# Designed miniproteins, single chains: the designs that were tried, part 31

Each design is a single chain, and the fold is of that chain. pLDDT is the mean over its residues in the fold that is shown.

## One batch from the design tools (miniprotein)

Design m1051
Fold by ESMFold2-Fast:
Structure m1051 (fold): chain A 90 residues (1-90)
Amino acid sequence: KGEVFFSGLTKEQAIALVEYLLKNKGKRVNLKEVAEKFNVDYAGDASEPKIVTEIYLIVEGQSFRITSVEEAKEALKLGKPDGIRVIYEK
């Protein structure tokens, strides 16, 4: 298991990225290419395609496990997104 953290997000970018990650959950995804596609920063090992298993949205220091786009929209009512944490398998 490992993780990647995406940052430098507007609310609109956070929603779009969550939607993309949810559509590709359980599939191999190149997380570096995802960061480039959505014009967001990333930290962590994104060098090879990974299987996305869990998605967390961090808003105003609070962490939310996301299973739907609607959950992300509700969390974003609290304020600015700090980032999105992706848990993955190799």
Scores: mean pLDDT 88

Design m1052
Fold by ESMFold2-Fast:
Structure m1052 (fold): chain A 80 residues (1-80)
Amino acid sequence: SPQDELEARKRAAVDRAEGLIALARSLTDDPRVRALIAEIRRLVAEIRAATTMAEYQRLLARLDALMDELVALVGAVADA
């Protein structure tokens, strides 16, 4: 069903975000990384609450952008 598809996509996005958060936390305790993780966690909560595919897709685009920012920031902090 469309609802089952939405729930599966939400679960996959949340699992990807949580995996990246766990990796980031294992590599650094930098306050900037912690702040960005908090933003990603807030967005993950919004994704879990999403009731339509359109809302999910809009939130997913924001999540992907924040996850890319987290990867870049962790790399920059590790090189410093």
Scores: mean pLDDT 89

Design m1053
Fold by ESMFold2-Fast:
Structure m1053 (fold): chain A 97 residues (1-97)
Amino acid sequence: DEVEKLIREYVELRRIPLPSDEEQKRILELQEKISKVEIEEVKEAMDKLGLDPITKQLVLLAAGAEPEEIAEVAPEEYKEHVKEAAEEIKKIEEELK
């Protein structure tokens, strides 16, 4: 599945603490590709890959999911904080357009 391959590569690169310029460029390219995928296909691919809650949040953020959808994959104790963080990120991104 192409979507699973995109998500796996994106997750692997995002785990690099100090990515090189080429790695950073690839992260941005993968993020753009993931943002064009339907949210339901992204969710299905994440479930098939068995991603942890934190990684699922990063992938859904890249896909342009709504703050409430990102919060739903967070552990219960962090759902409110994740929702607020995602809303702030979305607001900043809208101001940059």
Scores: mean pLDDT 77

Design m1054
Fold by ESMFold2-Fast:
Structure m1054 (fold): chain A 77 residues (1-77)
Amino acid sequence: GPTPNPTTTTATLPLTKAGEYTITLKDSKGNEVATKKVKVSGPMPVVLDVSDLPPGEYTVSIKGSDGYEETVKLTVV
């Protein structure tokens, strides 16, 4: 999952497989607050900047173009 968690400014999300990913952040009410599309050539960390987001609990949805889907929680403090 993203680290650090909780975080104040950034969280790093480790991707283990090459591919194209859509990363969507939703607030506790289900509103989409950020979307990032990233293409990775192999295992690498993706940095999520949350410095502009209010403190609270967020849901991070990671969707790969190959049908990979994962949902994790991220707390901003």
Scores: mean pLDDT 75

Design m1055
Fold by ESMFold2-Fast:
Structure m1055 (fold): chain A 82 residues (1-82)
Amino acid sequence: EAAKKIEEALEALKKGDVERAKELLEEAIDLLFEEYAKTKDPLLLEALTLTYQALIYLELGDVEKAIEKAEEALELVKKYEE
């Protein structure tokens, strides 16, 4: 589920919809935090941190860095879901 929210956020950013991307990243953060709280898996903590960094970069207006961090987070979430 978190992977889907990050993918949707990346699609929103490609369309220039920064506000929707922020909402989707916040939803992804909530999902990653809930899963990390249950499992204590370090990959989820890294993905959570990267997703939060993506959100911070969007607040700063750095869309390019936000995409970079969101893509890194997505890669880790997909690795966890294997």
Scores: mean pLDDT 85

Design m1056
Fold by ESMFold2-Fast:
Structure m1056 (fold): chain A 74 residues (1-74)
Amino acid sequence: STKEEMVKSAVEQARIDIEEARKAIKEGRLSTARLHVGNALDMANQALLLDPNNEEAKKLLEEAYKLEEEIKKL
């Protein structure tokens, strides 16, 4: 796999985890939401380690931190 393929895969996984976290929050499943937020943070950080200028990965990282703060308030 190329470095670009690895970045694309990590970004796609982070996006899926953010969507799953939002769904879990809406359903009151906070432990599940925390797990998906953690996975999204890990994947977004992996993408940025490989491609520090990846705008999509930066946006996903910001969204994951925002969701982490939202969960802490619940």
Scores: mean pLDDT 89

Design m1057
Fold by ESMFold2-Fast:
Structure m1057 (fold): chain A 60 residues (1-60)
Amino acid sequence: QKEKIIVANDFAPQQVPVLKKLGVKKVIIIKKGDAISEGENTYGDIKVIFAKDAADAVAR
């Protein structure tokens, strides 16, 4: 199975220490109705990916 992934509507860099402690390797941010403006960014060992909706997020 893939690494632990969090799907959310927003992401704050100050959450990185908590997410890292939980073993999260990837955060997918859903921008409902919006175009994807960014690819992957890495905060420590956590990748941040932007998706247009939940279906797009599940495909990543």
Scores: mean pLDDT 62

Design m1058
Fold by ESMFold2-Fast:
Structure m1058 (fold): chain A 78 residues (1-78)
Amino acid sequence: MTKEELARAAAIVYKAMEFKAKKDKETYAEVEKKSEGIIKETAEYLGVSVEELYKLMKEYKDEKEAIELYKALVAAER
């Protein structure tokens, strides 16, 4: 996996969790806590530590592609 692919995957995970928080009227921290097991498995599949995955998620969440993904998810919901 390239650095760019890893950054993209991390941004997607962050935006999916942010979208779930908005949809369920929960805080991001609550969704993050509920998703701890999935985040651990995702970090293993990506070959990074959980801490590095969280760092990448926060670093790349405001990238243009990540923002467009979030907008698409929001537009698909009522």
Scores: mean pLDDT 76

Design m1059
Fold by ESMFold2-Fast:
Structure m1059 (fold): chain A 59 residues (1-59)
Amino acid sequence: DDRALAVMAALIGRESGLDEARAREAAEAKLAGDSQRVAELLGMSPENAANLSATGRAL
């Protein structure tokens, strides 16, 4: 897996308390721009999922 995916999965896992597999799925969805899928996996609103995109861009 590439470095961006690994970093994103680690951040999502740390911030959301998700297990490794779920965090990786959320990271893949976020990198694909699928905010709905991120919202489903994290149990949050699509607006909150979009905030993860803003945070990732700031990094």
Scores: mean pLDDT 67

Design m1060
Fold by ESMFold2-Fast:
Structure m1060 (fold): chain A 69 residues (1-69)
Amino acid sequence: MELTEEQREKVRAAFDATIESERERAKKLGLEKQFEEDSEYLRRIMDAKTKEEQLKIAKEYNERKKKES
């Protein structure tokens, strides 16, 4: 599915709005590293201009998660 630049900006703004509250909660639970990795992954995907870049980012993230399993 294709997202317009306007749609991506709205999703990014909503994501940023929730980051602060979730970051604070993650710190209290000792999950800050996990939260940072997940947040960076989602942000990078949303900022990617091409499908190829999105797949590359997703592959790297999934390989890292799979290795930790």
Scores: mean pLDDT 71

Design m1061
Fold by ESMFold2-Fast:
Structure m1061 (fold): chain A 78 residues (1-78)
Amino acid sequence: RLSPDEAKVELTLGSFETFARMVLWLHTKKGLPVSEAEAILDKAYEEAKEFAKTLPEDLRQKLLERIEEIRAETKRRL
């Protein structure tokens, strides 16, 4: 059963995952330094954490865990 709040979680995750892939692409294709790529990614992560505060507690924790996994995986590939 799809709820509006669950839809917001999926949209936020899709947006963050796409952004993380673009940051990785800039590093690989344009020579963006690792430190700059990490700073850009961390800023987007903090923005996603602020958005998560608008969600119910259960969905907030789920979103935070998943964006942290995406961030960690992206940093591993930098």
Scores: mean pLDDT 84

Design m1062
Fold by ESMFold2-Fast:
Structure m1062 (fold): chain A 102 residues (1-102)
Amino acid sequence: AAARAEQEAALAALLERARARDPEEGVARLRRRMDLLAEELREARRELERLGIKASEEDLAELRATLSAGGRRGVLALAAHMDVPAEELLELLAALLRLEKE
């Protein structure tokens, strides 16, 4: 809950900074990218929920951090701990990372 308020404040600051550089084009472009990313993340959350994984922003951040720090081994350990098919979890995390790299 507190983390979301902080994230929203950071987002508002980033939008104001983009607006200062190119008010109409920069803000519109950033908003479009964020809307697309939010929609794709919402879809990925639904797939994670279908696998029985808690689809909170905190859980997604933890999964991403685990993949980054431990690579495939970290993800396999997490999948075993959560009793989830490792291959499906890896595919979902790969999709989330692709969306984030955009």
Scores: mean pLDDT 59

Design m1063
Fold by ESMFold2-Fast:
Structure m1063 (fold): chain A 90 residues (1-90)
Amino acid sequence: SAVDSLIAAMRSVAKNMPPEIQARVEKLIDQVEAAKKAGASVEEIIELARKGLEEIVKWAQANEDEETQRLVEFNAEGIKGQMDNVLKLS
């Protein structure tokens, strides 16, 4: 499913992140999987994931160096692009 592809993309990105960012992405993946299991709509799951990514970016901006902040921002934009594509095709 489109949601499963989103989870896979987020998990793939997390593997290349610093431990603190990786832990926050994995927590967001757990929340997305729980929402899917509870029968949330694709739109609700994408909104949850988008808001969670925004919070991770804000955390990185407050706690990480500039290079890590840019890496997190770049990958978050890529995932948001995938979310927008899913919404247009569903």
Scores: mean pLDDT 83

Design m1064
Fold by ESMFold2-Fast:
Structure m1064 (fold): chain A 99 residues (1-99)
Amino acid sequence: MDEYIETLKKLYEEYKESDPKLAFLYFVYALLLEYLEGKMTKEEAIKEVEKEVKELGLDGKELLEEFKKALEYLESLSEEEKEEVKKEIGETIERSLAV
């Protein structure tokens, strides 16, 4: 899991200047994984997204609302369902990097 978070953070840094929307997507996935691993609170994750949207110059209102909905969905899941989501995200990252 930490390896996937590290990979997403590296992809964020690589695309930050050339494709800020793609970089933001990688950043959001890294935060969602850190939240699911219990490494940060919901409030901390929201603040990090607000800061990053501002730094990248993106339309923050829509992106922040989407992120809040994603967190609310994850909170509604059982612990078993949360583990399955973490696994599926990891497999999706591996497939995306292999192509």
Scores: mean pLDDT 77

Design m1065
Fold by ESMFold2-Fast:
Structure m1065 (fold): chain A 80 residues (1-80)
Amino acid sequence: GQRENLVEGLRRALRLVEEGDLDGALGLAAAALDAVRESTSLPNREELVEALERAIRALEAGDREAAIRGLEEALRIAEE
């Protein structure tokens, strides 16, 4: 479902950050943000948008540690 696709996407983004592919992770995080914004059924949607926006800003800044924290927070929210 939508939640399972989001969780998979976020796990992929985290793997890309760990591999040093921040541009790839940014693409996946941006796609996840768009999907969350278009969703009418995701719980904690506002918290999830905020976590994804923080992760995207960190990725754009090249801040790996902040990007991991933001993506892990988004994953935690998405798994609820």
Scores: mean pLDDT 84

Design m1066
Fold by ESMFold2-Fast:
Structure m1066 (fold): chain A 91 residues (1-91)
Amino acid sequence: MEEKLKLLEEVKRAAEAAVKQAEEVKKKAEEKGLEEAVKLAEKVKELAEEIAEVAEKGIRGEIPLDEALKRVEELAREASELAEKAGELLR
């Protein structure tokens, strides 16, 4: 049980870092005039914010830890796919 709480705390911290990274990617895409990359970076930021919220709900006991971890995993996969696509457009 304690290990799952620690994992959610690490996930929340990583998600907060991902929000900042997505903001940087969005600024770079805006400078290059890449509208699709801007949209993708904004969506990645939204997903990272959602991951942080779900992780916090799990930590607070509002959602079962297993459910919180499953939701985070699903959101993280989607965010990763969109982030990779945004990165390809910036190359």
Scores: mean pLDDT 82

Design m1067
Fold by ESMFold2-Fast:
Structure m1067 (fold): chain A 68 residues (1-68)
Amino acid sequence: SKEDLAEQAATNVRSIGEYLGLPQDKIDELAEKVKARMLESKTRAEQLKIMLEVREEIKKLYEELKKG
């Protein structure tokens, strides 16, 4: 279901963020945003776009982590 996809997306964000050592507050923020966006999505194309955008946000946070 769409609800299952949203929960899985949030779980994936948390797992990847924890593996990369991202700050917990940023992990929680991204996971909740992805879940909300997935639940409001109307098409599979929109869901795929959301997943690609969150991947880029994780990459950005990891690059910021490496600087400090």
Scores: mean pLDDT 85

Design m1068
Fold by ESMFold2-Fast:
Structure m1068 (fold): chain A 63 residues (1-63)
Amino acid sequence: SPADRVGEALVELQREEPGLGDRIAREHPDATPAELSRLLAREYGKRLGLTDEEIDAAIAAMT
């Protein structure tokens, strides 16, 4: 599905910029792992040039 392809692209971006996850965790110390995953997906989605709607759909598919 389109959401699966976005998920695969997000995994590839995590390999290219591993420090981004640590930065988001430091900015949101009280966030749960699920909340951190959603924040990370949103940042990578923006870097991929995805629309807010496409990012929201990908995040919804990750629950």
Scores: mean pLDDT 72

Design m1069
Fold by ESMFold2-Fast:
Structure m1069 (fold): chain A 80 residues (1-80)
Amino acid sequence: SLEELKARILDPNATPEELRAAFDEIVELGKKGELSFQELAELLNTFVRAAAAHPGISPEELAELRDRAVAVMKEAVDKL
């Protein structure tokens, strides 16, 4: 569920690998049209904030994840 995905992202014990898996899951749900624009935006924003706070995510990887999130959001806007 969306709530379980959010809980996984916000888990302070989440590993970098688990955060990467959660990001890929958000992107796939967005591509399949299973998320509203608002739900996708909230999940991506929550994810980027969690990744930024995680000591195992480098500034370079964070920048790549932010760029990917922006690209996903731009594609979602085009479908509106």
Scores: mean pLDDT 82

Design m1070
Fold by ESMFold2-Fast:
Structure m1070 (fold): chain A 88 residues (1-88)
Amino acid sequence: LKEKLEKIRELIKKATAELEKLTDEEEKEKLGLEAAKEYAILLGEAIGIEEEAKKLAEEWVAAKSLEERQELEKKFVELAKPKLEEAL
Protein backbone atom coordinates (compact mmCIF):
# COMPACT_ATOMS: atom_id res chain seq x y z
CA LEU A 1 0.00 0.00 0.00
CA LYS A 2 2.66 2.58 1.06
CA GLU A 3 4.65 1.98 -2.15
CA LYS A 4 1.52 2.54 -4.28
CA LEU A 5 0.71 5.76 -2.38
CA GLU A 6 4.28 6.99 -2.96
CA LYS A 7 3.90 6.29 -6.69
CA ILE A 8 0.64 8.30 -6.73
CA ARG A 9 2.37 11.16 -4.87
CA GLU A 10 5.19 11.24 -7.46
CA LEU A 11 2.68 11.23 -10.34
CA ILE A 12 0.80 14.17 -8.74
CA LYS A 13 4.10 16.05 -8.33
CA LYS A 14 5.02 15.45 -11.99
CA ALA A 15 1.58 16.51 -13.30
CA THR A 16 1.67 19.69 -11.15
CA ALA A 17 5.08 20.63 -12.58
CA GLU A 18 3.82 20.05 -16.14
CA LEU A 19 0.68 22.14 -15.50
CA GLU A 20 2.83 25.04 -14.23
CA LYS A 21 4.66 25.13 -17.60
CA LEU A 22 1.46 25.45 -19.64
CA THR A 23 0.10 28.91 -20.54
CA ASP A 24 -3.04 27.80 -22.42
CA GLU A 25 -5.96 27.44 -19.99
CA GLU A 26 -7.79 24.90 -22.20
CA GLU A 27 -4.71 22.66 -22.35
CA LYS A 28 -4.27 23.03 -18.57
CA GLU A 29 -7.88 21.96 -17.94
CA LYS A 30 -7.64 18.98 -20.32
CA LEU A 31 -4.34 17.77 -18.79
CA GLY A 32 -5.72 18.35 -15.29
CA LEU A 33 -8.86 16.31 -15.98
CA GLU A 34 -6.85 13.42 -17.48
CA ALA A 35 -4.33 13.45 -14.60
CA ALA A 36 -7.09 13.55 -11.95
CA LYS A 37 -8.85 10.59 -13.60
CA GLU A 38 -5.61 8.57 -13.68
CA TYR A 39 -4.77 9.37 -10.03
CA ALA A 40 -8.29 8.49 -8.85
CA ILE A 41 -8.02 5.08 -10.57
CA LEU A 42 -4.54 4.45 -9.11
CA LEU A 43 -5.76 5.43 -5.63
CA GLY A 44 -8.76 3.13 -6.06
CA GLU A 45 -6.42 0.27 -7.00
CA ALA A 46 -4.27 0.97 -3.92
CA ILE A 47 -7.26 0.77 -1.52
CA GLY A 48 -9.22 -2.01 -3.26
CA ILE A 49 -11.96 -0.01 -5.00
CA GLU A 50 -10.50 0.14 -8.52
CA GLU A 51 -13.78 -0.57 -10.39
CA GLU A 52 -15.77 2.01 -8.38
CA ALA A 53 -12.97 4.59 -8.69
CA LYS A 54 -12.74 4.06 -12.47
CA LYS A 55 -16.52 4.47 -12.91
CA LEU A 56 -16.62 7.66 -10.80
CA ALA A 57 -13.55 9.09 -12.57
CA GLU A 58 -15.12 8.46 -16.00
CA GLU A 59 -18.39 10.11 -14.90
CA TRP A 60 -16.41 13.02 -13.40
CA VAL A 61 -14.53 13.71 -16.67
CA ALA A 62 -17.81 13.42 -18.64
CA ALA A 63 -19.66 15.81 -16.27
CA LYS A 64 -20.73 19.07 -17.93
CA SER A 65 -21.21 21.18 -14.79
CA LEU A 66 -19.12 22.07 -11.74
CA GLU A 67 -21.99 20.92 -9.50
CA GLU A 68 -22.05 17.43 -11.07
CA ARG A 69 -18.27 17.13 -10.64
CA GLN A 70 -18.50 18.20 -6.99
CA GLU A 71 -21.18 15.56 -6.29
CA LEU A 72 -19.01 12.87 -7.90
CA GLU A 73 -15.97 14.07 -5.90
CA LYS A 74 -18.05 13.81 -2.72
CA LYS A 75 -19.10 10.25 -3.61
CA PHE A 76 -15.46 9.31 -4.27
CA VAL A 77 -14.33 10.76 -0.92
CA GLU A 78 -17.15 8.97 0.94
CA LEU A 79 -16.15 5.67 -0.71
CA ALA A 80 -12.36 6.15 -0.37
CA LYS A 81 -12.12 7.67 3.15
CA PRO A 82 -13.10 4.55 5.20
CA LYS A 83 -10.84 2.36 3.00
CA LEU A 84 -7.91 4.76 3.46
CA GLU A 85 -8.49 4.83 7.24
CA GLU A 86 -8.48 0.99 7.31
CA ALA A 87 -5.32 0.85 5.15
CA LEU A 88 -3.37 3.45 7.15
Scores: mean pLDDT 70

Design m1071
Fold by ESMFold2-Fast:
Structure m1071 (fold): chain A 99 residues (1-99)
Amino acid sequence: SSVIDANKQAALQQSEGLIELSEKVGEKMKEQALKLQEYVKKAIDDPSEADEQLKKASEYGTEIVKLASESSLSDMNAIIGQVIGVLGDVSMYRILVEK
């Protein structure tokens, strides 16, 4: 399905964008973003384990959002948007694959 492929590609592309944005903020946020991408990729590569992998991705995403929300940086809203986008796209991919 083109919709499934689009959500998979969007999740991967947005996770890369999140890493690039996080690198400009600092090492700690970059480390969290790299871990989020790792678990998103694992969820996409093995849908049978996706629930556990997405739970871990959400934990790292929550930490990124917390760090961004405590920041006065202009990129805060962009970082929060990327986290929501990645987790949303991979969750939609999972729902579509389970059908």
Scores: mean pLDDT 76

Design m1072
Fold by ESMFold2-Fast:
Parts: sequence; structure tokens; C-alpha cells
Structure m1072 (fold): chain A 83 residues (1-83)
Amino acid sequence: QARHDEAVRHLLEVSTRAQELVKQGDKAAAEGDLDTAAKLYQEAGELLRQGAEELRDVPGLAASLQEQLEEVEEKLKEVQAKK
């Protein structure tokens, strides 16, 4: 239980920071700044990937971060396709 509570807190911290980066990337993409958008999505993806690896011992929470990572990777792919 203590490990699960720590893992949930870590998930929320990683998810919150990643969502902040995604919002900044979405704004850059909307403004046509595809290079900045790609960089921000890549940073969000790296954060989510690191968080999922750190939560590897709690598969359900790791899967949640992996799902968010897949969304960010699709955004990055879309931005890269427009370049």
C-alpha cells in the first residue's frame, strides 16, 4: 500500500508536468511553430517514458503513463509529418 500511494503521487507529478508541456506544444503547433511543438512533445514523451520505467513495479500505473506517452507520440508524429 505505501509503495502504491507513492507511485500514485509520482504518477500525478509526472502526468501534470507532461500535460503542461503538451499544452505548450499544442499552442506552438497552432501558431505554426512546428519545431518548438516537436521539442515540447519530445520533452513530454521523455518525461512520461521515464515515469513509466520508474513505475515498472506497479504495472497499472505504468500502463497509464504509457497510454499518455502514446498520445504524445502521435502528436509528435503529426507535427513531424507537417515539416
Scores: mean pLDDT 83

Design m1073
Fold by ESMFold2-Fast:
Structure m1073 (fold): chain A 66 residues (1-66)
Amino acid sequence: SREELQELIDKAIAAAKEGNVDEAVEYVKRIFDLGASDEEIDRIGARIALVNPEVAKKIGELVKER
């Protein structure tokens, strides 16, 4: 659901902000599994890049594998 997607987005950003790179990446993988569009993923990646560029880089790598 969109509510579940928003919860995962919030958790991914929080984990990235705390420096929990692997946890943030796992939340992003769950966002992919929920069928988030490439445009939604780009927006999430942009928000994460403001708090943790390392997580944003890993998101970019995951997008290339889709």
Scores: mean pLDDT 81

Design m1074
Fold by ESMFold2-Fast:
Parts: sequence; C-alpha cells; structure tokens
Structure m1074 (fold): chain A 77 residues (1-77)
Amino acid sequence: MTLTISARSIVHDGVTSDSFTVPLDSISRVVVLDDRTVEVVTTDGSRYLVTFDSPQARDAFVTGMRALGIPVVDGTL
C-alpha cells in the first residue's frame, strides 16, 4: 500500500516539493514539531519536513497516521 502526502511544503535534503508518495510500511514514525509542522521519518532514516496550510490540516494528518498504526511522537515534549 502506498501513501501520498500533500502539504504546503515538504523538504527533504534541501529539495522542496508539495507532495510525495511513499510505501506505508516504509514510514517509521511521525514527529510533531509545531502546530503546522511534522517530520516524517522513513525506515531508511530519511526525514521529510512537512508543513501544512493550517493546524487543522496537521491534526487531520496526525489522526490519520495514528489510525494507520504509525507511531506519532510529540517533538515538543
């Protein structure tokens, strides 16, 4: 199963995009950084900085990730 993530900005290795597609089983965890920003960490150690248009969009994404069984960690703890 693949997951397409769409956001205002997704940054990986200095490259900015607005979407990326990743196998669901390749997602290790999601780290919540602030009200609009999360870091998606893949099993190979790659990190994607995802910025959403609103706090509500970020909350919906996090809720969806938890529903799929992906660990969500609060990076502000």
Scores: mean pLDDT 82

Design m1075
Fold by ESMFold2-Fast:
Structure m1075 (fold): chain A 92 residues (1-92)
Amino acid sequence: MKEILRKTLEAAASRAEEVEAFAQSLLPQIQQAAQQGDLQLLDQLAKELAEFLAKLAREAGMSEEDVEEAYKILYEETTAYLRELAAEAQAA
């Protein structure tokens, strides 16, 4: 599990410009959703980010099985993280 995430993050790091461009396109939506407490939109944004990172992992030569597992882990962890950010934004 953690090894698959490490490989996915290494793939993302090797393509940092593409990751930055994608993140910049999502950041305004994530910030707005977090400020509004829109957990459904945050879940959707987490899915989009997980799909993007899984695509990079596949293009970096990871197996289809590893890509599918990476997607599931990234989606779950990103959703949890974004919901925590929303809770902090609502508390501020």
Scores: mean pLDDT 78

Design m1076
Fold by ESMFold2-Fast:
Structure m1076 (fold): chain A 73 residues (1-73)
Amino acid sequence: DEAKRIEAMKNVALTLAKLALESLGKKVVSTEIIVEGDTVTVIAKGEDGTYVAVKINGSKMEISVGETEEEAR
């Protein structure tokens, strides 16, 4: 099921974004989930202004860290 796959990708991306911030010693203050076709992007913001983006596109997964949303994206 397409819907079940998208939901699983959202859950994986969200979990990884939170774990990445926690591994850096940062508390998660907000999360944003963006779905574009077969691509799921989760952007998590830490309390110190650190951003983590996890992007899942088909078989590829990317994790980025930045001091702004644009740098993490």
Scores: mean pLDDT 78

Design m1077
Fold by ESMFold2-Fast:
Structure m1077 (fold): chain A 61 residues (1-61)
Amino acid sequence: MDVAGELARRALEGDPEAPYRLLSGLVGTGRPATPEALAAHLAELGVPEAEAFLRWARAQR
């Protein structure tokens, strides 16, 4: 939770580096770099911001 939760909060606060770090970790697991896969990964790690992050990521351009 510590690292993934911090990165999710920072991404929601507008940190452009945080989403890349989260996606890099997800890609390393062999999963596709999609908002849905990332949110599922965060939920598996017990990150309470997973649902909010999914909504944020889907709203990106």
Scores: mean pLDDT 67

Design m1078
Fold by ESMFold2-Fast:
Structure m1078 (fold): chain A 63 residues (1-63)
Amino acid sequence: IDTVAKMRQITDPKKKAQFIDLDIQIGIAQMKYAILKVTNGDQATIDQIQAQIAKIQADMAKI
């Protein structure tokens, strides 16, 4: 919901494309996180994905 609202407020097509790319990346990272939690993945890999999600969130906040 917040992502869609934010995307609609971005008038610069380049920034909008960057935001969409980051939204796709965070969605993929969150899905990998969920799969690893369900399949008993190792904590180090889970921590790496959490760090990736945090970085993507920070990048999205800059747009």
Scores: mean pLDDT 78

Design m1079
Fold by ESMFold2-Fast:
Structure m1079 (fold): chain A 86 residues (1-86)
Amino acid sequence: EVLSKEEIEEKLLNTKDEDLDKRQEILAELIDKIYEAEPDGKKQRELRDKLTELLDNEDYESALELLSEALGIPKEEVLELFEKIL
């Protein structure tokens, strides 16, 4: 089942504060998905850096938009990916 925006936000915040290893695992899996979707190394770096910045600023809505655009899939499918890695 797809996680809500609020559930993703809560899990990322809890992972950040309580379990940094899980946050790093989630970020690594998201980065791997970006790398699979975008084979250009410069664009991969830009997407990774933007994603990290948005998550550090707790801007989860913009992070979902970035992932949706980078992966070429709707936000609803990005939420499904978050469900698999959260």
Scores: mean pLDDT 65

Design m1080
Fold by ESMFold2-Fast:
Structure m1080 (fold): chain A 95 residues (1-95)
Amino acid sequence: SLEELYKKGLEVIDKALEAHKDDPEKQNLLYQLRQILRRLYVKAKVAEFKGDQEKVEKYRKAIETLLKMLEKAIDMSVEELQKAVDEARKLLNEV
């Protein structure tokens, strides 16, 4: 479900945040990814409320793409996390 995907995404990001709690630059990038994930989820829920099933599906696929990108977030460098933020922002803007 959409809720399960969102919860899984939060779990992955929160685990990476805990692993890098003493790295402020990685923390900042991970918080940005968390906010993008939340925005995608909220937009999907708004689309669901409006009965726009096509948009719900687009946002769900965007969240799945973001989750695949974040699969190794715990081991990512600052540069890799910045690239993930940039790609996540593109996903948010395309839907």
Scores: mean pLDDT 86

Design m1081
Fold by ESMFold2-Fast:
Structure m1081 (fold): chain A 89 residues (1-89)
Amino acid sequence: MITVEELKKMTVREVARYIAEKLGIPQEVADEIADEVEKIFGTDVATEPAIGYILGLAYARGLLTPEQMEILKNVKTVEELIEALEKLP
């Protein structure tokens, strides 16, 4: 289980890959999502703004089930992300 401190130190790509692993999304698709986030914000974007965009892009691509979307739709912070990922089937 990842800690809040570990997740806050992650790059956009590392966060995207971590979320993808927990959601059963391929890592290659996670990398594509990270590239899109970096294109919008730049490579030095903070973790919490990046989380919202990563989840939004995953949803827009049809990668989330309705159940996963209901759990994740209000996630904005690192703490909320960790709690939400623990609730996933």
Scores: mean pLDDT 79

Design m1082
Fold by ESMFold2-Fast:
Structure m1082 (fold): chain A 57 residues (1-57)
Amino acid sequence: RRDRIIETARRLTTAMGAASLRDIAAASGVSQATVSRVIRENPDVFRVENGLVRLAP
């Protein structure tokens, strides 16, 4: 489940440059709180800026 969220977030941010927590949650079939936690646990992969998730440089 966690790996699924990471992969989904990575795909959406790669395709769009940035994705909202809501969009990632909808695509992953999980809550926004779950997505937020997974993103926070992977700061080497993701950055959150102004409510949008982006890939880390």
Scores: mean pLDDT 76

Design m1083
Fold by ESMFold2-Fast:
Formats: sequence, structure tokens, C-alpha cells
Structure m1083 (fold): chain A 69 residues (1-69)
Amino acid sequence: SELEKQLNSVLSFLRQQLERLGVPQETIDEYLDRLKKVFEETRDKPDLERNTILSQEIERIMADALARR
């Protein structure tokens, strides 16, 4: 589905960024599962709202990853 394609692209991008930062694989999987949950909880929202929420969650994940170093 279109929704799954969008999610998969975001997950792929995040994994690459987190791997570049040296985040452990287990922690990366936790962050990606968190993003998947947000995507599932927003599945009934328009794409524009979902993109905004996803961008905010990505920013939060990256901030958390940097803070855990």
C-alpha cells in the first residue's frame, strides 16, 4: 500500500542515519518500532498531518539517539 511504502522509506532513512551515528542495532530496532507505532496510530489521518507527525517523531528519535551517547 501507499502507506507502507511511505513508512518503509522513512524507516530505511532512519536506519541509515542511526547506523552512521554508531547506535547499537538493538536500539535502532527500538526506535524504528516506536516510529511504526506512531504510523499505525495515525493511519486514519491525512497524509499531510501524518508527514508532520512523522517528521516530529524522527527529530525526537535523532535527539534521543544523540543524547544516549
Scores: mean pLDDT 79

Design m1084
Fold by ESMFold2-Fast:
Structure m1084 (fold): chain A 89 residues (1-89)
Amino acid sequence: HMEEAERLEKKADEAFSQGKGEEAANLYIDAARHYALAGDFEKAVESARKAGEVLEQAGFSPSRAASHYTAGVLLAVGEQIARELGEPP
């Protein structure tokens, strides 16, 4: 899932540069989930944070806190899935 997460993040960066805020935010959130599934929680957190920032700029969230909360919830879901699907040694 790491390669897929990186591809999604690159697509999100491209969508963001094109002014497609909603699409970019969704791609960043998807990338965060895949990073979490791959066990790279630092990159997952960073992607979720970028999704929040993009939502703020796109005007979807009335506040930065709400935007980051939404991204954080989706990241938490991704982490939870990674823990449940990930086989412990």
Scores: mean pLDDT 68

Design m1085
Fold by ESMFold2-Fast:
Order: sequence, then C-alpha cells, then structure tokens
Structure m1085 (fold): chain A 92 residues (1-92)
Amino acid sequence: MEMEELRRRAEELRRRIEEITRRIRALLEQLFARDPNNQRVKQLKLELEILEGLYRIVLGVEKVTGIPQVPLLEKLLKRFEELLEEAEKLLA
C-alpha cells in the first residue's frame, strides 16, 4: 500500500520536474537570444545544468535501490521552481 503511494507520488514529481525544466530552458534560451552577454543568464543556465545533473543522480539512486526518492524529488522540484522564478524576474 504505502510503496504504491510513494511510486505514484514520485512519478508525479518526476513529470512536474521535467515540465518545469522544459519551461526554464525555453525561457533562458529566449533571454540568451535577447542578450547573449548577460552574466546572470549565463549563471542561471549553469544552475539549470547542475540541477539536471542532480536529478539524473536521484533517478540513478531510484533505479539502483528500487526505492522512490520522494523527499529528494520534492527538494529538487522546489529548487527548479526557484530557478524558474529567478528567470521570470529577468523578463520583467
């Protein structure tokens, strides 16, 4: 029972992370096209690459252990949401 609930929650979190990652990437590409020399945009692009790397590590842990990493996925989702907010502020 509890394991099936954790699997469903982890799958939902993975879908949300992948959706928000695509949104951040599109936004940063738009910002980079407007000003390729903007150091803040370059920093946010690097932060996105780091978060994507961490996400791949979490997926690897889930695959090796067979245990849904819900707490780690929730922490990652929050960090991706914070990165999206920072990117959106640069459009304003």
Scores: mean pLDDT 87

